# Designed miniproteins, single chains, part 15

Each design is a single chain, and the fold is of that chain. pLDDT is the mean over its residues in the fold that is shown.

## One batch from the design tools (miniprotein)

Design m531
Fold by ESMFold2-Fast:
Structure m531 (fold): chain A 56 residues (1-56)
Amino acid sequence: SLFEEAQKLIDEYNKKVEELLKEARERGLSQEDIARKVNEIRKEFDEKLKELVEKA
């Protein structure tokens, strides 16, 4: 179902952001670099969600 596929995308997004923030702390990434990487993850999520909705 569309809802289940959307939920999976949301779960993947949240996991990727959490993993990025953990790695950023371990590696001492700047706040600017973290923001850039989070924006890339969000962009991919938005594109995948849009494709899912457009196919429904």
Scores: mean pLDDT 83

Design m532
Fold by ESMFold2-Fast:
Structure m532 (fold): chain A 84 residues (1-84)
Amino acid sequence: KAKELFEEAEKLRKEAEEAEKEGKYEEAAELLKKATEKYIEGLLELAREGKLPLSQKELAEIITGLKKETEERVKELLEKAKKE
């Protein structure tokens, strides 16, 4: 289950990169948000299964960092969309 979520996240991330190369910045932003969402779901599933060697605090910090990084990248993509 977690493996499938990570595979889906990776596919979405590659689709976001391809969309950005095509100048489809709004689509790239949406795909990137979905990729991060699936990756976080995968991390939570691993934690639920006891397969993640991280404390609750470490997991929360990683999730917060991923959300912040994704928000910053989405903002950059949307700014590119506005300029073209």
Scores: mean pLDDT 81

Design m533
Fold by ESMFold2-Fast:
Structure m533 (fold): chain A 60 residues (1-60)
Amino acid sequence: SHAALYEEMERRVEEDPSSLLEVAREVGELLLEQAEAAGIDPEAIRARIERELAEVERLL
């Protein structure tokens, strides 16, 4: 399930905090694929992901 995948990504960040930006990018790509498969306009999801990635990068 997608929830189990996100839990695994959280564990990766806990074990290696330097992977935070890389993991966040992977999550963003998965969200875009899920939006497309569900028939949701990916443009709105893309804008949200870009903002969240910028916040993650700012925290590093």
Scores: mean pLDDT 73

Design m534
Fold by ESMFold2-Fast:
Structure m534 (fold): chain A 86 residues (1-86)
Amino acid sequence: MTVVLTIKGASDAVKQEVRDFADGARADGLDVTLTESGDTVTLTINNANPGATIAAVGIGVQAELEGNVLESKVEGDTITITVTPA
């Protein structure tokens, strides 16, 4: 499946967490694209396994617990997780 994680208003710590996650997913042989633009980070995994999917959801849930707005949707084989500052 495809996982798209977008975090808006990302701190330097959150950006580093997403970079580390991307590096781990690439080490596992996954097809990973990481894009950073200002305070927005977008991570796309085109062939995500269950572990990568759970980890991406976990990052979103953690951000929601820190006061951000979490939106998620599933369309076909794609899970989109978007985090926006409240």
Scores: mean pLDDT 83

Design m535
Fold by ESMFold2-Fast:
Structure m535 (fold): chain A 76 residues (1-76)
Amino acid sequence: MSREELERKIEELEERIAADPNDAEAWLELARLYYELGKYDEAERVATLFWNRFGDDESLRERAEELAAKLAEQRS
């Protein structure tokens, strides 16, 4: 996807989360798109918020761990 498409998707996902903060898919995708854009601080912030909200949900843990592992690679 182009950078402009990624930025547009981020805006759409932020609107979804504002309307429904329990939309776990929107949180995960938002963090992933920030990572794809190289906005690692924003990606880590969103992933942390996701973990705090959904970390007790085993069905979502695998996806959250995968994203966290990718973000950890950027910490040097």
Scores: mean pLDDT 75

Design m536
Fold by ESMFold2-Fast:
Structure m536 (fold): chain A 77 residues (1-77)
Amino acid sequence: KEEEVFRFLDIDGDGKVDWDELVRVAVMLDPSLPLGAGKLEKVGSKPTEEQIKLADTNGDGKIDEEELKALFERLKA
């Protein structure tokens, strides 16, 4: 499941995903959340720097497949 999510996020095929794209797909995968693109903008699609640090251990500003798994688990929490 996480592998499939990563493939959807990595449309460019770089093997890495931007945080913005990750949030978008994560919302789509959660059926409990209304697919309201407008609401996503109001909520603030960017987490705190600390949360990004936990996901992006390399500091590239992008998320790898392994980091995606940890991130996705936190989003469910």
Scores: mean pLDDT 54

Design m537
Fold by ESMFold2-Fast:
Formats: structure tokens, C-alpha cells, sequence
Structure m537 (fold): chain A 66 residues (1-66)
């Protein structure tokens, strides 16, 4: 709950990420925790989420890396 809620809140700050998509991405990332947000595995995981293309995955990684 804590990790998913925190990630979803951070992800809604990314242009193109609506609250429903943010929740799906946060759930996928939380299920793979612990993870390195800059790793190829994290990028591949983001790309597996419906609605996430490579450009959006890079934007999400950049946002989470702050």
C-alpha cells in the first residue's frame, strides 16, 4: 500500500500519465520491488504496461530518478 500509493502520486506528475495509468504502473513497480529505477529491467517492466511506450517509460524513469 505505502509503496504503491507513493509511486502513483509521483507518477501523476508525469505528462501523459492519468491516475488510472499511474496506479497500474505503481502496482507493476511495487510487485517487482526492490528495484533500480534506472535499470533495463525497470524499463522493460514499464513497457509491459498497456499505455506505456518507450518515450513515456523514459519520462517516468527520469521523473522517478529525481
Amino acid sequence: MDLVAGLAERLTGVPGVDPALARRIAEALAAAAPLDVTSPETRALLLSVPGVDEALAEAIIAHLSR
Scores: mean pLDDT 75

Design m538
Fold by ESMFold2-Fast:
Structure m538 (fold): chain A 97 residues (1-97)
Amino acid sequence: HHHHMEEEKRKEFLKKFARGFEYIRDLARQRPDRVEEVAAALVSLFRAVGNYLDEETRKRAEEKANEVRKSAQLGKEGADRIVAIADEMAAEFKAEL
């Protein structure tokens, strides 16, 4: 019983984060002129993930956040990488559902 409630709550967070990553992916694709703002939003989402999921997911999120920060420094060329990172994370979270 308690285990089912915890699993459902985890699935809710996975769905919300998957949707969040999809939203940022689409925003990065539509607004490459705002790559630094989109990168900051994506990094904030990775930090939020770490607060609600296990240690391994937190570590992966931190590594992806660092990759996003580096991509933002590339300007327009970084926008494509941010799209790829957001899409990859959305797919990973959907796969865990």
Scores: mean pLDDT 76

Design m539
Fold by ESMFold2-Fast:
Structure m539 (fold): chain A 90 residues (1-90)
Amino acid sequence: DEELIEKARELLEKAKEALKEGDVEKALELLEEAIEVLEQLEELPEELLKELLELAMEALKKAETLEQILRAIGLILRVIGMLFDVELKK
């Protein structure tokens, strides 16, 4: 799943840039795509999940609409669930 891991990294980097520009909508779209890519992996890269969580939390802080807040919360909950699965395998 080398291609999927690389795609997830690129999406997270683009989301980070969107958040720096204040484009919360773009960042949420990129983060939602990144988590869908990560959900396809057999082995979850914990470092990328932690980065996604940090970016989703930043999107929540910068969210200006109820829809953006709910989307960011949804992402945070999904990432926490994935991190919980990773921790159970340790």
Scores: mean pLDDT 85

Design m540
Fold by ESMFold2-Fast:
Structure m540 (fold): chain A 87 residues (1-87)
Amino acid sequence: MSAEEAKEKAVELAREGGKLYKEGKELLKSDNKQDILRGIGLVLRGIGLGIEAGLLTKREGVDPEPAVKAAEEAGGLDVAKLVRDFG
């Protein structure tokens, strides 16, 4: 994988992770059991994608900050922190 491809892939993973995390957190505020279960799944997937994005930037030796910003812009501040902590 080229450095450019790795950076683009990390941004994609981080953006999706942040989006899913934000959506999942909103669903957890529901009093509906089905929405809560869906929310848990989305939160866990968002966390996984954020870690994956961070590890990808670390492995390929690329700047994690574009991926961090992508997660932040998607509303996943906790996911952005995971990208930074694992990158």
Scores: mean pLDDT 88

Design m541
Fold by ESMFold2-Fast:
Formats: sequence, C-alpha cells, structure tokens
Structure m541 (fold): chain A 71 residues (1-71)
Amino acid sequence: MEEERQRKADEMVKKAEELIKELSDKPIGVLGRALGGLQDEAKADPLTAEGSVRINKLAEEAIKEKKERLE
C-alpha cells in the first residue's frame, strides 16, 4: 500500500513537471488552471494526497518565475 501510494504521488508530481514544461510559453492563466486542476485531482485521492503538497509548491514556483519573466 505505501509503495503504491508513493508511486501515485510521484506520478502526479511528474505530471505537474510535464505541464510546467509544456505550458511554459502559454499564458500564466493556462498554466495556473492546469496545475490547479492536477493538484485538486491529487488532493481528492487519498493515495495521491501527499503529492498535492509537492504539486502546490511546484505550481507556486512556476507561476512566480513566469510572472518575473513577463515583467
């Protein structure tokens, strides 16, 4: 159970990293919405809940970096 839980959490974090890479040139609202949706999905499933915290941190960092780039 624990191994599966960690694996699913890691998969969600990997998806967040892929979204950040794929949406790097998209408007900040698109990136924020996509990462928010993934975080909500991770939070809703007890097996991926730990991943939601990691996704939130990645999302905050990516959005901050994108805002700084746009200035």
Scores: mean pLDDT 75

Design m542
Fold by ESMFold2-Fast:
Structure m542 (fold): chain A 77 residues (1-77)
Amino acid sequence: VTKGMEELVKKQVIKQMQTDYKDLIEGLSEEQIEGIADIIVDRYVKGRTSMAVMSIIGGGISRSAVEEAIKEWQAKN
């Protein structure tokens, strides 16, 4: 997976969190939202096949994936 593909997915994830999952990120700063998006990219994009990445780009991320990333970010920060 290329850095350009990782950046594209990160941008899409941030957009989806701001539109579809606003309730999960309410009260978080832009920097915190970016940190959570980085965790999602690390979990679901880095080290994955092109097919798995295409599935994320086409179908978006699940609500549970965002919830798990928030929990991981909170545990580390």
Scores: mean pLDDT 74

Design m543
Fold by ESMFold2-Fast:
Structure m543 (fold): chain A 74 residues (1-74)
Amino acid sequence: MVPEELYKKFKEAKEKLEKLAKELKPSKEVVEEVFKKLEETLEKIKTENLGAQGQLELFEKTVKEAEEKIKKSK
C-alpha cells in the first residue's frame, strides 16, 4: 500500500496543480490529461511492488511532467 507520507504529497501536489491550472487556464483537455496521469501514477504505485525510493521517484517525475505540461500549454 502507498505510504501515508506519499499520499499526503500526492494530495499537496494535486492542490498545487489545481491552483496552477486556475492561474494559467490551460485547455480543459490538458487539465484532464494531467490529473488522469496523476491518478494513474498513484494507482501504479498502489498495484506494483515498488520500493519507497521507486515510489518517490515515479511520483516526483509525474508531478514535474504535469507542471511542465500545464505551463507549456499556455
Scores: mean pLDDT 75

Design m544
Fold by ESMFold2-Fast:
Structure m544 (fold): chain A 80 residues (1-80)
Amino acid sequence: LSEEEKEAMREAALEAARENAAEAAELAGDPELAERARRAETVEEALEVLRELMEHAKASPEVAALLSAAGIHVIAARNL
């Protein structure tokens, strides 16, 4: 893959992570956390949102599924 393709893939993965984290936060009833997820510009900021979502995942299988998906995207963005 070219550096251009890697950058596009990193951006796509981070965007997917933000979307899944925001949906998870909305399902958990935490609109402030959903807004923080949408504002996450870096992998580190996305990870902070995912960390807070871990408590909500204990109460909701749907939140847990979205958190898992977001985590996979964050790992992909980080490793490209």
Scores: mean pLDDT 80

Design m545
Fold by ESMFold2-Fast:
Structure m545 (fold): chain A 51 residues (1-51)
Amino acid sequence: MTVLTDEQLTKLVQDMLDNGFSEEEILERLKKFGYDVDEERLREIIERLKK
């Protein structure tokens, strides 16, 4: 199971948000890449990026 660092996850989320993906789409895409990402952690990163 591959666990991303907060920095790596933030970079991927930022790139996906720039491409117009929603939070749900980002989570699904990360799972397709084989990453173990929980919904709460993803929400925290997105909220931090939106400020």
Scores: mean pLDDT 76

Design m546
Fold by ESMFold2-Fast:
Structure m546 (fold): chain A 62 residues (1-62)
Amino acid sequence: DLEKEVARGLALIYAGLGNLAASQGDYKLAAELYERAVRLLREAGLEDPEIEKRLEEAKAKA
């Protein structure tokens, strides 16, 4: 399913940017980027528990 593969690719880009923000101590920006990744996946009917876990962690530190 091309739409699901595109959503997964975009979600990985946002998650990667979130990881970069978190590594710089910007947990607020990291949470926003992980939230975008989670929304892209849900829109396509997908889930990624690892990204959702990283979102919760970033929110706790923001």
Scores: mean pLDDT 86

Design m547
Fold by ESMFold2-Fast:
Structure m547 (fold): chain A 61 residues (1-61)
Amino acid sequence: MRVIVQTEPGYAAGKIATLEDLGGRFVEQLKAINGFVADLPANAVGKLKKTAGVKWVGFAQ
């Protein structure tokens, strides 16, 4: 599914690597919110939300 991820400042690059480990795929960077758009398996969303430096995860509607 497509998700919008907001991170703490300086954490975005490390969270892209974590995303790939969870079977997800980077789509685009959202510099204004220190975040990115990604495609991620539904069962991996909860794990991403619990990752240090991840501030918010929501569905891209």
Scores: mean pLDDT 73

Design m548
Fold by ESMFold2-Fast:
Structure m548 (fold): chain A 79 residues (1-79)
Amino acid sequence: TEKAKEAAVKKIEEAKKALTEDTKNEEAKKLLEKAYDLLKEAEVLSLSDNPEDQKKAEELREEADKLFDEAMKLIEEYE
């Protein structure tokens, strides 16, 4: 849904701020980059009219969400 896409974009924006303002953790940077790549792939799939592609997009978004949370924990900015 549009709301889910907005939430994902907000997380990426927060991650971008963390990367530029207060992160030197190389592992966290790799996780954020991987999460961003998954969100880009999910966005492409969500433009498809195939239900299978849309389901895969949802799975990729969930995976990206987990990677983002792990990266933020490593940065020690969240939790």
Scores: mean pLDDT 71

Design m549
Fold by ESMFold2-Fast:
Structure m549 (fold): chain A 60 residues (1-60)
Amino acid sequence: GGDIYKALKDIESDLEEYLSLKKGELVELLEEINDYFWKVKSLETGKEGIVPKEYLEKVE
């Protein structure tokens, strides 16, 4: 699988293409879309979507 990241903050979005995450939720990086946004998959829910990369921290 891809690199694993942790959400640094609660992220809420009403847009279909964006993923809502809770602080501490683990995600897998699927695609680096641009310098600001990544497509990720939640390891808890299996949902995929776009999040601001600045709210993610790499887990070893």
Scores: mean pLDDT 83

Design m550
Fold by ESMFold2-Fast:
Structure m550 (fold): chain A 63 residues (1-63)
Amino acid sequence: SRAEEYLKKAAEAARKGDVDTALRYLGLAAEAGKLDPQSFIPIGKALLEGDYEKAAELIESLQ
């Protein structure tokens, strides 16, 4: 689905440390109805802490 493609791009961006791109694709996935607010919070925290691998793993768990 379109949301699955957005989550893939978000995970790739997160793993590369591209926080702005990761957040953009997460927002697009949420708009498509694939992201719970509770799932978004720990992803955002991992990105803010620079734990890019954890952020990518959390995003991948939503697929």
Scores: mean pLDDT 82

Design m551
Fold by ESMFold2-Fast:
Structure m551 (fold): chain A 65 residues (1-65)
Amino acid sequence: SLEEERARRLAQRLADFTAQVENLEKKIAEMEKQYKEHNDPELKRKIEAMRRALEEVLQQLAEMA
């Protein structure tokens, strides 16, 4: 049914956002570790950008809950 299809698409979207959160958190942690060792300004900018992306994904997840 269309309702079952929509439910499956919502479940898939939730799973995709959850995976994005986990991937972003892992990447942020690794980049923060490298930033502490190398103090690279480009790396700091990337960390800030990924933190903003994480906030956006978390907001979307909250709206789906």
Scores: mean pLDDT 83

Design m552
Fold by ESMFold2-Fast:
Structure m552 (fold): chain A 102 residues (1-102)
Amino acid sequence: MENLNAGLQALDEGNYEEAAKYFKKALAEDPDNADAWLNLGNALLKLGKYEEAAEYYKKAIELLPESDEDRALALENLAKALEKLGKTEEAKKYKEEAEKIK
């Protein structure tokens, strides 16, 4: 939790590289922490590391229940990362899945 909180603070400050480092430390302690996977994806998305962001959002989605609002957020951000990679049809599918949860 300490590394997760430090990562969230770094994210809020716009320090995306430091945020990613703290979230990776949180995941070393608890690899089932969906919030850490989601926020690591968010930090990497801000850094323009779209391939890595997409992979970590997929990890968050696997760990989160179908009805979870954070799962919807992970799906929306995964779609955004995929759009940046030119994977428009794949991005559309995840965006539609996110809207289904709401």
Scores: mean pLDDT 84

Design m553
Fold by ESMFold2-Fast:
Structure m553 (fold): chain A 98 residues (1-98)
Amino acid sequence: SRELTEQLGPVWFESMKKNFEKLAKEGDEVAKELLKLAEEGEKRIEEGRKEGRSESELGRHQLRLAFLLMALDIAEKLGLEEEVARLRAEIERLLAEL
């Protein structure tokens, strides 16, 4: 599962980022905000890679961030205020661990 996470993390993250880029270009304001969070995550992952953190660890964080951002997109669009607050806190915590 470690090798799979290392390989799938970047793939899922890039797929998510491309989807948010497309939606943001089409005028989706939620996608624009999520794209900024994705770009911050990408920067921190790149910095972690340069600092010698393992690709397995970074891939797991990248995969988790992708799923959290997708969940936040759904929660925002459904108006689930408590879930939005919870997901934003989890994303902030994950970014702090990167």
Scores: mean pLDDT 84

Design m554
Fold by ESMFold2-Fast:
Structure m554 (fold): chain A 109 residues (1-109)
Amino acid sequence: SSLFRQAVELAVEAAVALYKAMKEGEAKAAAVAREAAAALAPLLAALPPEQQRLFQYLAQRLLEIAKEAYEKGEPLEVVEERLREEARRALEDPEAVLEELRRLEEESE
């Protein structure tokens, strides 16, 4: 639980950093993405398999939010609120987020 919360909080910070870097250009965005992946890797490796799966799904959602916000020209404050709300959903009701993931996996069969 505590380790999962730390990983989620770091993922939100990484998504915010990536959003800011996208405005500076492709090379900067790629560098920030690599740094974030390196920082998150040991935390992810320490999580139980079900929490790893939930985290990977959340991380993908956070990345999509940051990228969409950049493409729409949304201000940083709005992006930070959206990212924090997505993270809170996963931390407060992980079972609901896992149910969402299961529905997506069922559609893929």
Scores: mean pLDDT 82

Design m555
Fold by ESMFold2-Fast:
Structure m555 (fold): chain A 88 residues (1-88)
Amino acid sequence: MFRLSDEEVRQTALDAVGNLRKAIQAEKEGNKSEAASYLTAAGILATVLRLSGREDLADKIVEAMRALQAGNFEEAEKLIDELEKEVA
């Protein structure tokens, strides 16, 4: 597994938060291609966190992605806010 510092874990999770929020905005604007790009970036960051032993953070990112893909923007935003508060 990758070995990330606590700061690198925090930054990776915050980058995922940013990509997920941009994906929600793109979906709300009907820009599905842009939303897909942000979701792909968030998925890569979740994989990095999982391989680094932070399965808890990776799972929350994946749950937020699933909520967003299901059109449950309120649930996705809630999960993203919880993730940001956990790593802040």
Scores: mean pLDDT 86

Design m556
Fold by ESMFold2-Fast:
Structure m556 (fold): chain A 75 residues (1-75)
Amino acid sequence: MEKIEQIRKVAEETKKKIEELKSDPRAMRIAGANGIAKLSKLAREGDEETRKEALKFAQEVKNYTDKLIAEAEKK
């Protein structure tokens, strides 16, 4: 349960960092990858419910990163 809260915090902090970096697609990719790596670590250390939640938020972080990079690369 506390690990699910940590997963949510990691996802939210990662999304916030990506928004702050949206003028730099390379930095956004790095921030997204780092967030996903942290979520993967929590998934390995957690129970089945924690793993499912970590995978869900990792996908959300990936989709959000990809969306903001696409927007940043538009003229």
Scores: mean pLDDT 79

Design m557
Fold by ESMFold2-Fast:
Structure m557 (fold): chain A 99 residues (1-99)
Amino acid sequence: MLEKPRAARVEFEGRPVLVIDAASNATPQDYADDPELRALAAEAQREGIPVLIQVTDIFSPRPVTPAQARAIAEALGVDPALVEITNDPRLTELLLEKE
């Protein structure tokens, strides 16, 4: 059971991005029910900032599928054109540093 999805706005390769942790057992509704995550997603949407969906769970190193990324984006009200799938370990380190 995933308790709470992690997300943070970070600087990555010289630009601002929103990183969202997508664990394999999380539902799209779990993301939609987080008011902090919805606020971060709304800010990214307004600013045209890329939304990077990544598995940062060290116990589940599976890449995000396009179907999972789409479902999360739809649940958060984010334009699919802003959504990218990634598995870069540097983003995992940045997200963990943010708490």
Scores: mean pLDDT 71

Design m558
Fold by ESMFold2-Fast:
Structure m558 (fold): chain A 80 residues (1-80)
Amino acid sequence: MSKEELKKKADELYKKGLEAYRNGDFETAVRLFKQAAEYYEKAGDKGGAAAAYHLMSQVYRDLGKEEEAEKYEKKALELR
């Protein structure tokens, strides 16, 4: 996949993750944000990857998983 195709796929996954998160489907949201972050990293989009990891952190907090939330927030901050 080209860098542009990777970023487009990441953007699509990120939007689907947001929809899942807003609908309360936290497990689907985490999976989609993780996939989006991986595609953003492959595309060299550190900002996109950071945004996706930050949302994973927020979903984990909503699930009461504070250790996972802290892990992904740290990962998001390291990419900024």
Scores: mean pLDDT 86

Design m559
Fold by ESMFold2-Fast:
Structure m559 (fold): chain A 84 residues (1-84)
Amino acid sequence: DVAKKLNELDEGIENSTDGEREKLLEEKQRVIDEAQARMDAASAAINANPKDPEVLAEGLDTIARYGIPVAVHRAIERERERRK
């Protein structure tokens, strides 16, 4: 569950010291990078099989499942940076 993991990392970052915060930020970036890799793989599968409705359905589900939580957290991160 990418959304749950990102929320737990955000809570940890908010309550951490400077050194611990850097490690949690690195872990958060890894989670985001892994989610992006899954979205990229889903897009590649759709492009390889554009007329397969099952591949399209699974690929779009993957993009929504990983993309929406990542987009939400990136938006929150940008807003937090703006408020600094």
Scores: mean pLDDT 76

Design m560
Fold by ESMFold2-Fast:
Structure m560 (fold): chain A 69 residues (1-69)
Amino acid sequence: SLAIAHNNLGNALASLGRYDEAIEAYRKAIELKPDFAEAHGNLAVALDRVGRLDEALKEALEAIRLKEA
């Protein structure tokens, strides 16, 4: 799906250390599929890497919530 493609793009960008671009790709994946637990988890990690800790925590909690649903 297009959501999976954007999540995979985010993963590739994060692997290159391009965290701001990875965040944009993960947000696009979530826009396309709001219940995409993996994208929320990946977004949390990328936000943590750029020091956006409050946003990282919110996204990590959302990923946990979605996996438990």
Scores: mean pLDDT 91

Design m561
Fold by ESMFold2-Fast:
Parts: sequence; structure tokens; C-alpha cells
Structure m561 (fold): chain A 60 residues (1-60)
Amino acid sequence: SDVLEALAYHAAGIGGISVEKAREILTKLRNGEISAREAAELLGISESTATGAGNLLRAA
């Protein structure tokens, strides 16, 4: 998914984590395996940003 890749690169740049780790976390968020709050803490982003990311990933 182009949305997943774009979000993984963006989150990795903000949080100082690898793109591979960001992709893993965002995949779990998309699948409902973790909450937006947990994804936000793991990615180093705001909960509102993680909520928006989850919505975009499920729509794509």
C-alpha cells in the first residue's frame, strides 16, 4: 500500500525509528492489533496523528 509506505517513511523521520519498525507498527494499527494511543507512543507521534493514520490505512 502506497499509504502505508508514505506513513512509514514520515513516522520514521519524526520518531527516529527505522522505516521497517514504523511499517510493522502501522500494519498492527491497520489490523486493529494495537490502539491509536499505543501506536502514537511507539512511533513518537500524537494520538490524533495516529488516529488519522489508522483511518487512512483502513480506507486504502
Scores: mean pLDDT 81

Design m562
Fold by ESMFold2-Fast:
Structure m562 (fold): chain A 92 residues (1-92)
Amino acid sequence: SAMGLELLKATIELAKEAGGEVKIEVKGDTVTVTASGLSPTQITAIALQGIGANLDGVPVEVEIEGDTVTVTVKGLSDEEIAEIKKLYELLK
């Protein structure tokens, strides 16, 4: 879904802005992004967006551990997954 894709992109971009670390894992139509080194404000923004997406029926899960956020989105198209992979490669 567009909301799930945008949440994953936002998580990656916020982690880059923070000078933190990003890990991506793809399994079928499921993408997991783990971002560390985030500020409390960035964590809150991601969590609120994740809750909003979940309330709209998007299969999103957000987990918070200290300064680390793990965002999992299911039901992504091959094109959406390719877009996330391209964004991740730009972080190298």
Scores: mean pLDDT 83

Design m563
Fold by ESMFold2-Fast:
Structure m563 (fold): chain A 87 residues (1-87)
Amino acid sequence: MEELEKEIKKLGEEAASVEDTDPEKVEELLERIEELLKKRLELAEKAGDKEKVAELLLKLAAIAEYKGDEEKAKELLEKAKKIMEEL
């Protein structure tokens, strides 16, 4: 898990650094981050880590919103809110 979290962080920092200058590069980096976040989400769900699941769903929702996928962003936000409400 250590390597996966470090990779997500590095890609996130890289995406932030080029956000204003290279939208195509941002899109590629966000796709990679999305894949890694989905893998981390699966592991958090298997571990029963509800707080981490909610956090990862919020991050995925932010990526979906950036991509203009409003339905996916809404679904992910609603899932995260339900989990946080049960905490």
Scores: mean pLDDT 78

Design m564
Fold by ESMFold2-Fast:
Structure m564 (fold): chain A 113 residues (1-113)
Amino acid sequence: MAPASPEARAAFAALTPEQRDAVLTLVSKYAPEVRERAREKAKELGLTDEQADAVANYAVTRFADRIILLAAEEAGKHSLEEAIAFTEQRMPALREEAVDEAVADAKAGKPLP
C-alpha cells in the first residue's frame, strides 16, 4: 500500500529501511479492518458494490498516510519500538478518521482514485 499525500510520501522516503518495514507491517496488520469498515459504511449509504470497493481502497490509502505521518513524527522523538507502540495505541482513532474521511469525500462527490 503506497502513501497518497506528498507529505506522507516525503516522510516515508526519509525513514530508514527498518522504520519503513515496521510502518508497512503496522499498515498491513490493520488495513483489512479499515477496508471492511469503509465498505460497510459505503453500502449503508446505498453505494454500489463497485463504489463501496473504491471507498474501501481510498480509506486504506488515507489510513496508510495517517500511520506513516504519525510513526515518522514519533520516530524522531522516541525509539522505533516506542514510536510503533505509540502509533498502535492510537490505531482505533486513526482507523475511524480514515474511514470517515473516505466516506465524507464520497458523499461530497469527489472523484476517488
Scores: mean pLDDT 80

Design m565
Fold by ESMFold2-Fast:
Structure m565 (fold): chain A 83 residues (1-83)
Amino acid sequence: MEEERRKREEERRLREREREAAREAAEETKKREKEAREEAEKRGSSLSPSQQAALITGASLRAIGEGVQEEIERRRRIREEFE
C-alpha cells in the first residue's frame, strides 16, 4: 500500500525537521543567554553585587524571550514548508 508508505515517510521527515529546529532553537537560546549574561557581567563589573544581579537577570530574561520568538518563527516556517 503506497499511501501508507508515503504518509509514514512524510510524517517522519516533518518530525525530523521539527526536532532539528527545536534543537537548534534550544542551542541558540542557550548561547544567547550565555552571551547576554557575560555582556551584563562586563557592564556590571563596576556596580554593586545587587545591581550586577539585576542586570544579569534582566539580560537572561530578554535573551530567553528572543529565543522563544525565534522558535515560534521557525515552527511557522516548517509548517508552511509542509503545507
Scores: mean pLDDT 74

Design m566
Fold by ESMFold2-Fast:
Structure m566 (fold): chain A 94 residues (1-94)
Amino acid sequence: APSAAALRVEFFELVVELYDLLRKELDPNSPETKELLKLISEAADYALVKKDYEKALELVEKAIELAKRNNFPEEIIKKLEEIKRVLEQLLEAE
């Protein structure tokens, strides 16, 4: 299994990739985009600063639900699901 340190790096890289996708694919001024960005920012703080992977996972699950409900591009939903997978592995590793 990957180390917790390696999983944290993967999580950070996936979040950066998600921000790049959001900038390219979505209107940054839409309320839904702002809500998604807030959820992901909070999830990153919980995972990387507080090491609260359970709360980070809850926030990412809310982000996936928001993205699906608002018919966001599949690439964004897939990236959120990849982030969820890494958080689940972090929860098991730490």
Scores: mean pLDDT 86

